Designed miniproteins, single chains, continued (4). Designs and how they scored, part 8

Each design is a single chain, and the fold is of that chain. pLDDT is the mean over its residues in the fold that is shown.

## One batch from the design tools (miniprotein)

Design m12257
Fold by ESMFold2-Fast:
Structure m12257 (fold): chain A 89 residues (1-89)
Amino acid sequence: MLEEAAELLEEAIEYARKGDKKKAAELAGEAAILLAEKLGDKEAAKKAELYAKKGNALTAALLALKLAEKLGDEKLAELARELIEILRK
């Protein structure tokens, strides 16, 4: 689960670097859904799905960061922060 979320965030970073914000949003949203499910946060999972579908890459990445921090997973938090930095440029 957490390894899969890390792979999704790494792939989202690659697509964000290529300028594909819609694909980055889909992947970051999927990662956020996995993290929300790990936390039992059904509302966060629904928000992640919505952000993915709407192509809101930055909002999906910010949600993934919040959830990674709640889990105490610093590697996931670092990946989410890298994605946010790319999307803000």
Scores: mean pLDDT 87

Design m12258
Fold by ESMFold2-Fast:
Structure m12258 (fold): chain A 88 residues (1-88)
Amino acid sequence: MTSVNGVPVVTESKTFKKLIDALNDDEVAIIAKRSYALKNVERLVKLAQDLKKAFPQVKQVIFLTVPDSELSEFPNYDVIILAKEETL
């Protein structure tokens, strides 16, 4: 599994399939639990910067905060990165 700063890059998901399918080839989404995002804003900003450095084709990083229950598919993670396979 590909990761950036220990955050997994997810190209297939049951919960986020429609969101992944809606991304453009130059876009990725950072999905964070609301409880995590409120305490870790600087870490999320750094993650977006590091993503753009690791993948120069990425021009836009979308930030979404979700209820903690929405990440139940990924129980070990407070943050995930969504991308199309074509973007990586």
Scores: mean pLDDT 82

Design m12259
Fold by ESMFold2-Fast:
Structure m12259 (fold): chain A 68 residues (1-68)
Amino acid sequence: SLAELLAKAYEAIAAGDLEAAKEYLRRAVELATRRELSPSDRAFLEDFLGFFEKVDPEFAAELRRLFE
């Protein structure tokens, strides 16, 4: 589920595994674009985008393109 992918991304960031976090977020965004996105899910994705804009701007841009 989307919630499970977002939770795994949070756990990966806490563990310092940014590559695993990126993979979970790519899957989460793909799932979100195929479904109606709730306000809570949107807020969570925006928080992750803000984080990666500071640490990996190129990846943040990639996610924005997938999210539209």
Scores: mean pLDDT 76

Design m12260
Fold by ESMFold2-Fast:
Structure m12260 (fold): chain A 68 residues (1-68)
Amino acid sequence: GNNEKALEYLVKAAKLETNPEARELIDKAGAAIATGDSELARRYIEKALELETNPEARKYLEKALELA
């Protein structure tokens, strides 16, 4: 996947996120991408998507998931 682009989309999603639990999951996903653990990153993004209600943030998380 494109790790740089995935991290960019996670940053965009985090800026729109108001739920602290979802923000923590986005941060954990970013850390997993940075350490090369794509499987762990995808799991954290999927959990963040379960909590996300903002449609724009959801689109960014879905793009990050595709690239992770």
Scores: mean pLDDT 84

Design m12261
Fold by ESMFold2-Fast:
Structure m12261 (fold): chain A 74 residues (1-74)
Amino acid sequence: SPLIEQAEETLKKAVELFKDPSKKEEAERYYQEGLGLYGAALGEVDRLSRIDPAQAEAERTRLEKLIAEVEKAK
C-alpha cells in the first residue's frame, strides 16, 4: 500500500533527523507528516486485515514501533 509505505518512510526519516539536535525543526515536520500518513494508513491496514490479518498486524506493529522510536529520539 502506498500510504503504508509513505508512512513508514516518513517516520523513519523523523527518527533519523531527531538524532541530530540541529535538525529538530525538520524532524518535527517529518513527524507531524508521518502521523497524518499513519492515520490514513490505518484505513489501509483495516482493509488488508480482511485479506491477510497476519500481514495487517505486522504492518500496524511496524508503524507503531516507528512512532515509539520517534518519541524516544525526541
Scores: mean pLDDT 84

Design m12262
Fold by ESMFold2-Fast:
Structure m12262 (fold): chain A 76 residues (1-76)
Amino acid sequence: SMKELEKLYKEAKEYEEKARKAWEEKNYEEAAEHTLKAGEKAAEILSEYSEEDAKKALERAEALAKKLLELAEKAK
């Protein structure tokens, strides 16, 4: 439904904003966590139209989160 898609979109945006804030504060572990959650919400929206695009969106979020976790290890 449109209401469920709107909710997912708002949640995705909220997690993107949290990820950006964490990244700016150099909290890369938290940035990774929020990036994954944003990607999961985006994948749920995309799954209504394309399972392939949903999978690619999640894989991109996972790859970015992995790089952010590597930065967290270097920042200690």
Scores: mean pLDDT 83

Design m12263
Fold by ESMFold2-Fast:
Structure m12263 (fold): chain A 92 residues (1-92)
Amino acid sequence: SEVEKAEEYEKKAKEYEAKGDYKKAGEYYEKAGEYYYEAAKKSENPEPLLEKAIEAYLKAARMYEKAGDLKKALEAEIKAGVLELELAVRRV
């Protein structure tokens, strides 16, 4: 399942973050966000999964910033922002 894959990548991201490997932590948080978003697209109730995808992308951006990869940080922030707009439109 896409949710199970997202949770596995999120766990790996936390492990690399704890070790100070911010580049790998960012990559795994970004993968978690991608899988949460894929799960949201297939869900009858996408809102909680969109929120998890947003959180994962924002964490990826933070990790990329700590790694000094400002381009990847910005790209992850943009991904989160697009999903925040999608979520906001669903709530109107």
Scores: mean pLDDT 90

Design m12264
Fold by ESMFold2-Fast:
Structure m12264 (fold): chain A 63 residues (1-63)
Amino acid sequence: SEADKHLEEGKKLLEEGNYGEAAVHFARALQLDPDNVEARELLAKALEKMGDKETAANVRASL
């Protein structure tokens, strides 16, 4: 799916240390599939890597 494509691109960027671009791709995946737990957790992880722990906690709380 389109969501899976963004999820995989984000994972690659996260591995490369490109946290900002990874977060954009994970956010796109979550927009396309709002109940995707993996996309939500990876978005939170990317935000934590950028130092934004509060936004990361809010993302994880979204159901």
Scores: mean pLDDT 83

Design m12265
Fold by ESMFold2-Fast:
Structure m12265 (fold): chain A 68 residues (1-68)
Amino acid sequence: DAKEDLEKLAEELKKDPRIKAELVGEDTLIISGDLSVEELIGLALRIIGDYPNLNVKIEGDKIIVTAK
């Protein structure tokens, strides 16, 4: 389920050309791109709300999403 959630999230983000989403292994999604701090925070909060089975962290200019 968490793996499917990561794949669905990656497909959703792929529609925005400013965002780069890379699946690493089977349980991690790294989100980067030409995003402001406000845009990163907003995106992270949206992911937390939409995908409660995923763990979300902001690391500098990237969002790290992992399966719980």
Scores: mean pLDDT 80

Design m12266
Fold by ESMFold2-Fast:
Structure m12266 (fold): chain A 74 residues (1-74)
Amino acid sequence: MSKEELLEEARRLREKAREYREKAEELYKKAEEAEKEGNLEEAKKLRLEAEILEGVAALLEGVAALLEKLAEKK
């Protein structure tokens, strides 16, 4: 894999991570609305989904950082 290919893949993963973080933010907002309406079970579910998406985003960012570091060595 070329240096350019590694950087392109890293960029793609960072874009995916950003999308997941944006989705997580929207889910947290929906969870707050559900909590205000007294729907505590729905709020818990939405927060769990948001936390999972944040975790996935962090993993994608970690892989992207490794690819960027590998590209520097080539």
Scores: mean pLDDT 85

Design m12267
Fold by ESMFold2-Fast:
Structure m12267 (fold): chain A 69 residues (1-69)
Amino acid sequence: SSKEKKEWEEFRKKVKEKLKKEFGLSEEEIEELEREVEEGKAADESDLERAIAQGMIRIIYGVEKAIEE
């Protein structure tokens, strides 16, 4: 379980790094998206890039919580 959690944390870090590199998001912007996802907020449909980023973060958070339980 510890190894699986570690591997998932590394995968999550890689996804955040890709969001920074490919979508041009800052660390603060990613943290804002994470907060929005936790609060159940949705991106505006006109901002497809932000909507995709929120979707990825939502999936990561859901899997992360499932692994930790």
Scores: mean pLDDT 68

Design m12268
Fold by ESMFold2-Fast:
Structure m12268 (fold): chain A 86 residues (1-86)
Amino acid sequence: MEDIIEGLKNAIDAIKKASDNPSFLWSVYRSLLNTKKKVKDPEALKLIDEGIKLVEKNMSKERFELVRAAIEDPEKAFEIAKKLEK
């Protein structure tokens, strides 16, 4: 339990430090969502939610729709990316 809380605090600090790196933000966002499904600790859940909010603050709405589609339906993510590039 302590290891996961320390890891989450480090992830939040990394998001703040690399807020201009979209690839890193994508990776961390997916990691936080996967961790949220496995964790029941209220302190860990609070840190996960804080991390998600920080990623959302540093990514555009269009990028967030692409990330969500990539998690839910990779084919739709490809179509969204294609439309955004035009």
Scores: mean pLDDT 70

Design m12269
Fold by ESMFold2-Fast:
Structure m12269 (fold): chain A 114 residues (1-114)
Amino acid sequence: EVQVQESGPGLVQAGERLTLSFAVSGADPSTAGIGWYRQAPGKERELVAAASPGGSAEHPALRGRVTISFDTSKNTATLTISSARPEDTGIYYSAVATPDGVYFGQGTQVTVSS
């Protein structure tokens, strides 16, 4: 079974670093895609950033501000937004894509105060 355990801050000040992470069990990181989606209040869920052996993608509004890293020894993925903005407020969902399907985390609420 694939399982995802999420962690991250509830409240971040504008201009500060926003860091979210998740740990994966039951998936091979060498073949898995990893990523994050977010849902802002009253908006549809959108891609934040993703990385896989085949390449990477990021939301155009986050280009140059967002980074994904993966620690293969701990099976932990980390998303960093280098300068948080109030518009980055929302629920962030981790995602792991395997040959068997896509698995989402429970969601982490993030609020960015001005």
Scores: mean pLDDT 78

Design m12270
Fold by ESMFold2-Fast:
Structure m12270 (fold): chain A 77 residues (1-77)
Amino acid sequence: MKEKLEEEIKEALARMYVAIGNLLASKGDYEGAAEMYEKAVEIDPNLAEAWENLAKAYEKLGDAEKAAEYRAKAEAL
């Protein structure tokens, strides 16, 4: 089942990027965290957790406009 295997790989990769982003955010590296969350939503745009965490990362970086945009994306899911 090619489709199932591709979906499982994408889900695993997206989850890995979220986990790495969470680790970077816990260290105060919000720029690195945002980069990892952006990769996660590129792979799985339906991953609400990644959009929420991306919004929080941009809030910490002082980009309130991007934070609001990404929060709206999470709410739309």
Scores: mean pLDDT 82

Design m12271
Fold by ESMFold2-Fast:
Structure m12271 (fold): chain A 102 residues (1-102)
Amino acid sequence: MKEEGARLVEEMRELAARAAPDIAAMPPEQRAELARRLEEIEELLVKAAEAIKAGDLEKAEEYLKKAEELLEELEARLPAPVAELLRKAWEAAKRTLERGKK
């Protein structure tokens, strides 16, 4: 499960790299906000993975919900193409985490 958190970060980085041209077109302040929010989401996903490892599925769901709420706030501030790519990245990370529950 600890390794699963690292794998989620790697998958998110790969998807973020594909969004790089769209992100490069963003104002510097929006790019900085994106980086900060992604760090918060990554921390919540790691906490969710740790909760799953501990068998605390209720805590895992709480952390996943918080990560989704932060992503939705971020999506509201970003151009639609960037928001869509970030949503797909988060869904890929969530699917990887769900596989770890087994």
Scores: mean pLDDT 68

Design m12272
Fold by ESMFold2-Fast:
Structure m12272 (fold): chain A 99 residues (1-99)
Amino acid sequence: MTAEEYLEKGKEALRAGNFDEAIRYFEQAIEKAGDNKRLIAEAYLLLGQAYSEKGEFDKAIEYYNKAIDYFNEDTSLSDIEKGVLILAAAVNLTATKTK
């Protein structure tokens, strides 16, 4: 199974409310991602969402910060694309921090 396939299975599990299964798939996506910083950043964002849904806010904040760092490092993304993805991660981070 590819990193992309693990990411998609994780998204399906997240939508179904199977947060522990989603976390496992996103961890596998990161392990298989190699140097794909965009996929790693997206997987960290989704890990943050899964932990937030479980009420594990400290873990969610940790993963949202990791997502922001990786989006900043991905030189293949345009400044606009980076801005949109970083803003999405930051919005999720602030929502988690206040709730």
Scores: mean pLDDT 75

Design m12273
Fold by ESMFold2-Fast:
Structure m12273 (fold): chain A 90 residues (1-90)
Amino acid sequence: MEEHKKNLLGPLEEVKRIADEMVEKAKAGKLSEEELEKLYKEAKALLDEARAYVEKNNGMNLETLKLLKEAEKYLEDAYNEAKAIIEKQK
């Protein structure tokens, strides 16, 4: 139970938090392209760790795959929105 919170649920929640931060900072005009790329790479690393945990723990059930895919899509959508906002501010 605790390992799932630390190695799967916690990282996925952090990915969504970083994604929300990207969009909020971009809308506030406080996000540089360099900071956007840094946040995106950090979130991608967390997704990769969560996926590796799932593969190692034989936890590749439909619900776990759904959580990973939802977090990936949430991050990609947020990254694209933040990037579009930054480009429009130039």
Scores: mean pLDDT 79

Design m12274
Fold by ESMFold2-Fast:
Structure m12274 (fold): chain A 84 residues (1-84)
Amino acid sequence: DELERQIALARESLRWIRDYLLEAAERLPNKELRDFIISKTEEIVEEVTALLDQGKLEEAQRLFKEKTNEFTKELEELWKKINA
């Protein structure tokens, strides 16, 4: 089934992105930035995985895009506060 294959690929991509971001966060000297990246990465992965578990591939892809855009904006604002 093509849908099952696409969902499996989406799960693999999420695992890769999660591992990459968590590894990157561990290298950051600022605890607030590390904690933020870890918490937001886990939150996004959990929410997107829940939709994939329901077979809602298109909704999962849309949520991932929306949440990553939100994450980027929040990260930029946090970085500004730390460097103010």
Scores: mean pLDDT 86

Design m12275
Fold by ESMFold2-Fast:
Structure m12275 (fold): chain A 100 residues (1-100)
Amino acid sequence: SMAERREFVKRATEEMIRAVEEAIENGKSVEEILKLVKEFLDRLVAEGLSSRDIWEIASTVGAHLASKMPSLDEETQKKVAELLKAVRDYVDKLMEQQAA
């Protein structure tokens, strides 16, 4: 149902936010966090999520992280900015693959 799909997308978004925030707090590199994000998104694609659902999840996670940036130290802000760019580039690649 639409309600079940919406709930799934919401839970996936919350899980991804939690995992990324925990990785940032634990001092993981951009490369390590990006690997985690890519593996998570690839799993969702393999489970049959649409390009729209993937874009919604990634955009919501990105907006959440961006909203928290002003409260972070300068080094963490740079890390988050680099991560947001890399995730956007990866999502664009996934969208292109699904459009073909």
Scores: mean pLDDT 84

Design m12276
Fold by ESMFold2-Fast:
Structure m12276 (fold): chain A 66 residues (1-66)
Amino acid sequence: MGETYIAPTSADLKALVERAQKEGTPPLTIQLVSSVEEARKEAEKFSGTVYILDENANVLETLELE
């Protein structure tokens, strides 16, 4: 399955797009949220590897979900 990225709405979407292009054609889901706390709650809706990012697209937390 593809990777999921959860980022605040203030995040640098260009950096996220560049990451997707560098990885080629793997499926990529990007979910935008208002805060890191909301990101953790939203992560539970996904499966596989979920990356929680800050506003600079830095990985704050990596979750391994079923």
Scores: mean pLDDT 69

Design m12277
Fold by ESMFold2-Fast:
Structure m12277 (fold): chain A 55 residues (1-55)
Amino acid sequence: SLDEIVEEVISKNLTLPQASEEILRLLKERGIKVSDEELAKAFLRIYIENVIKKE
């Protein structure tokens, strides 16, 4: 699921550009189809997690 991919990407402690590439790679490799809205929400979650973890 998209949520599992987001959790996995968050756990890798990647930069935002790297996390974006990793999400797209995993979605393609696992054959998961998502809407632009769901993808945007996933990126937003990664952004929030990165901001929270920084300080």
Scores: mean pLDDT 77

Design m12278
Fold by ESMFold2-Fast:
Structure m12278 (fold): chain A 96 residues (1-96)
Amino acid sequence: MERELEVEILVAMALIQISVLKLELEKGKKATEEDVKLLEKALELLKEAKKLEPEHEDVKRAAERLLEVGEELLKTAEGEIKKKIEELIKEVKELI
């Protein structure tokens, strides 16, 4: 019971980070280091949730949303930022 609530809180926190990333994408800016940090925070929250409940459907759905946002960021990313986003996307795919 407590573990399930903790997973729901972690997923909700990750979804907030994903929503912020979507708002930044809507501004039409190139991917930034701040976008990478938001992606990293969402990924870490989902990794913690998966450790608590490896088969949780909400974690998979949140990871799918994070993957979608990460791939959109990758379209405008350049140099080191692009490489960091590619590495993070690979880790997000492991959650799905």
Scores: mean pLDDT 84

Design m12279
Fold by ESMFold2-Fast:
Formats: structure tokens, C-alpha cells, sequence
Structure m12279 (fold): chain A 73 residues (1-73)
């Protein structure tokens, strides 16, 4: 669980520095380690939305809401 959080924070670090591909890889690793970690799903949604992939962003946001019903985009 803490390792998934570390990969999520690394994904945020890469995204903040303009490394979208590396950010995606680290968020995906966080999900691989903990599929219930809704924050990684939400961050992937936000990242794909920023890339203009609204369909994929919606899928990730729906998964985040499924895992945490209080989550809003």
C-alpha cells in the first residue's frame, strides 16, 4: 500500500516536470501494486484529460469513483 503511494508520488513528480510518459508508467505501477488505490486512477484520468484523451480520462475517473464514491472529478 505504501509502495503504491510512492509510485503515485513519483508519477506526480514526473508529470510536474513535463514527463507525461514516465508519469503514466508510474501511475500504472501504483495501480498494479494496489488496484484499489483510487488516487492513482484519478491522477491517470487527469493526465489523459490534459492530453485530450477524454474517453480514456472518463474511464479512469469512473474507476476512481467506483473505488471512492465521495470522489468528484
Amino acid sequence: YDEAEIYNELGKFYWNHGFEKEAIEHYEKAIELNPDYYKAWANLGRLYESLGDYEKAKEYFEKAKELNPDFKE
Scores: mean pLDDT 83

Design m12280
Fold by ESMFold2-Fast:
Structure m12280 (fold): chain A 80 residues (1-80)
Amino acid sequence: SPLLERAERLLRELEELVRNAERIPLAELDRRFTRLLVELQEVLGGLREVDPERARELERRLGELVARLHELRDRKLEAE
């Protein structure tokens, strides 16, 4: 499925953003995160209509990555 492949690519990009969060300036981190979140929400919305089981799995992964990135962002703000 093109939607599944796109969702997996975007999730890998988000995982990479989380791995590199400490090295990325806060403004750039926020810009990249917002872009990825919007794209993932659109793709997962479409995927839910054709493959709801896979959409649920990827939505769970997205939730975990969002929570982790939020924690990393908070730590960057405190480290000022």
Scores: mean pLDDT 86

Design m12281
Fold by ESMFold2-Fast:
Structure m12281 (fold): chain A 105 residues (1-105)
Amino acid sequence: DAAVADMEAAYTVAGVRPGELANLATLNTLRRAGVPDAELAALAERAEALPEHQGLVLVERDGELVVEVREFRSVDELLAAARAAGRELARDPTYRVIYLAPLAP
């Protein structure tokens, strides 16, 4: 699936720490989904306060997408989680746009 391939490419950026990469992906996805700048700013501040190996991720809980903090020991762990999420979301056209947001600045 093209959506999964795009996500994999984004998560393999050299020199970025796993938690930082997760934060960038989550904030960019929420920005593309139309979340207000004030709310994004609050999330970005929280992200900056997280330890190096922790990052913000989007997960589905009880039928809604929520922002959670996850620990990633490596880029491979982050990539595996992103691929799993991307496969489910790529099956639903409604969510494809949200999870195709690039990690690029």
Scores: mean pLDDT 58

Design m12282
Fold by ESMFold2-Fast:
Structure m12282 (fold): chain A 81 residues (1-81)
Amino acid sequence: ALTLTSKTEYSVGETVTITGSGAPDGAGVVLRDANGNAVATALVKDGKFSITYTFTKAGTYTLVAYYAGKQISAPLTITVK
């Protein structure tokens, strides 16, 4: 299973860094929010990936990694203040 790692709290305009591991090299991973919208994509290299994203609006965001239309990670919850 893919593992997503990040801090749990960020400020509006702060760069969020999400790292992942446990997917095959060359896999295109899509991060989706709770509404199913694609928020970021990354390519896996050496069994790992890193995604940077900036939230411009405060809120609680639940992110899930998808590959080939299937959920491949547990949800990751981030709070932006």
Scores: mean pLDDT 78

Design m12283
Fold by ESMFold2-Fast:
Parts: C-alpha cells; sequence; structure tokens
Structure m12283 (fold): chain A 73 residues (1-73)
C-alpha cells in the first residue's frame, strides 16, 4: 500500500492543482484532459489496492460520465 500511495500522491497532487486552476479559468478542454488523467491514476491505484476489474469498470464508467457532464455544459 505505501508504494501505491506514494506513486498516487506524486502524480495526482500536481494534476489536482492544475485541474482546479483550469476549472477556475473556465478551460473546459484542459479540465477534461486533467480529469481523465486523474481518473486513470485513481483507477490504477485502486487496481493495485485490490479492487476487482468489475468494480474498477463501474468506477471508470461513472467517472467518465461525471467528466462529460461537467465539461459538456
Amino acid sequence: MEKVTQEFKEKAEPLAEETLEALAAGDKEKVRELLEELAELLLEALRKAGYSEEELKEIEEKLKEVIEEEVAA
């Protein structure tokens, strides 16, 4: 778990900051790209943490739907 947490933190923290700044700036294209990248990192971390492929697929589909709703408006 420690190595997974460290990898996630190192990759996710700068992306989360960029996502918030892009969202505040109204850059919907960049928000989509950053949210998709964060979702990929989250799914990889959950996979390494022992979540099943079935659970990960459900989470991935929900994340994609949320991202599309947020940036499509």
Scores: mean pLDDT 75

Design m12284
Fold by ESMFold2-Fast:
Structure m12284 (fold): chain A 59 residues (1-59)
Amino acid sequence: KELEEKRKKVAELEKKAREHRDNPIEAFQYRAEAYSLVEPTLAEFYKRAIEGYKKLLEE
């Protein structure tokens, strides 16, 4: 079933998030993508955090 493949993808995305720790928006994007596969509520949280951060910087 797809669950095993999703777990591997999440692990890879979490690794990329750690590698991009110095770039919070990019790190949050990787985490949002990872959690969209297993925890949609948490993924929505990170997506909103990214949008809020971008809006704050552009205002």
Scores: mean pLDDT 73

Design m12285
Fold by ESMFold2-Fast:
Structure m12285 (fold): chain A 55 residues (1-55)
Amino acid sequence: SMEELMEELERRVVRGYLLRDVALVEETLQEAKRLGLPEEFLENLEKALAQVKSM
């Protein structure tokens, strides 16, 4: 389901954040955009990307 997919991508973003892996967070955001996930979800991932880039 879309909800299960979003949870999986959120887990990947959290992992990227913990590892300071900017590329992992960026790739996850690009995948979410390609899949046409909700705009609110994409905005949250963009915020996470900005945070990991500033660390």
Scores: mean pLDDT 85

Design m12286
Fold by ESMFold2-Fast:
Structure m12286 (fold): chain A 75 residues (1-75)
Amino acid sequence: SPPASLEERKKKFEEELEELKKNFEKLDEKEKKAAEAILNLWEGKNIEEALKTLNEIAPGAGENAGKMVLELKEE
């Protein structure tokens, strides 16, 4: 099967973000920081701080997340 279209990937990612928000209070401290950073990237807020936070959690995570968000946002 071919990879999902950009629109399908965006919809799935938005659904995953809604699930993340729903379960936010159940996350541990590190997971909450990652979740806030991803949400900030999606909303276009505090981008530099969000990228730094994700990279502190896992090397390259901020760059990978930032690239994915830009591709899914069609920006």
Scores: mean pLDDT 78

Design m12287
Fold by ESMFold2-Fast:
Structure m12287 (fold): chain A 67 residues (1-67)
Amino acid sequence: SMAMEETKKRLIENLVRSLGLSEEEAEKVIEAVEKGDFETAIKILQEKGVPLVVARAAVADIKEALK
């Protein structure tokens, strides 16, 4: 839906601005969360230098926003 597309766009923008991800990296994180693959989402964030506690919090927030 258009509403879900807008939500994803806002999540991408937030990940880019707050955690320093590229748009492509942010899209991969969101896709992993949508698939329920939280370990892959956390791993992508950690490879970008995001601390584990922050990565877990970000994944939880994305999961909640995509409900």
Scores: mean pLDDT 85

Design m12288
Fold by ESMFold2-Fast:
Structure m12288 (fold): chain A 69 residues (1-69)
Amino acid sequence: MSNEQGREIYELLSKLSTEQRKELAREFGLPESLGEDPEKLAAALALKIQEGVVTAEEVIEKIKRLLSK
């Protein structure tokens, strides 16, 4: 993941409500409690991307879908 993609993910997460961030955390198999802090959720997602579990593109697309609801 690029530094620019990490920043985009954090900015998009900051635009989501706490409820939407908790939903995103569930979709990626993360604890819902991470949805209460966009920085912690961004860090957890970045780790999954670095481990190759998900792509940055998949994460960004999911967040944009939540913002469109």
Scores: mean pLDDT 81

Design m12289
Fold by ESMFold2-Fast:
Structure m12289 (fold): chain A 92 residues (1-92)
Amino acid sequence: MKEEAEKLTKEGYAAFVAGKYEEAIKKFEEALKLDPENAEAWYYLGEALFKQGKYEEAKEYFEKAMEILKKEYPEEKEEIEKALEEIKKKLE
């Protein structure tokens, strides 16, 4: 399951860097159905939605990605929260 989710996340990222945001979103959503704890997929789903002007949905998914990262790296909680604040500043 996680290996398949990782493959879908990589395919989504390739679509994202190619500017194919709708394709990227579909790939990340498929990855998250297989592994809902995939912080990378949540993060890039947020980035793709941001590129489409869907700022509120993007913020929700960035926050989801950061919550997962804080669980995986609790010692890095403050650094993760600072990264989220910098992302929110860029959304303005």
Scores: mean pLDDT 80

Design m12290
Fold by ESMFold2-Fast:
Structure m12290 (fold): chain A 111 residues (1-111)
Amino acid sequence: AAPRAFLALGETEGAHARVKNVGFLADQATFDAIVAELAERVARGEDIENVVTHPAVEKLARALDEKGLPGVYAANTTPEQLEKAIEMLRKLGDELGVQEAVDEVIAALRA
């Protein structure tokens, strides 16, 4: 799963969505549905970076860290988990034809 992409959508939906989405982050079918929603947003002309790296995503990542879910969803994720997220984002960029936007998202994830 690419937790940063999922976190962006959860934060956009508001505080109730953040709490509800904690349970969904481990579910592959829910993740696939969120990836499809992200793809539709990009097709509408929204930049994938604006969806994934929105400043509010940082607040959601901190809220998940407070629940004892560090590393997978927080800014201080492990290098291995970060590389898996990057691989999934690169695949998404290839499928959507938005490789430049994905490269900017990857740069933000490494900052």
Scores: mean pLDDT 45

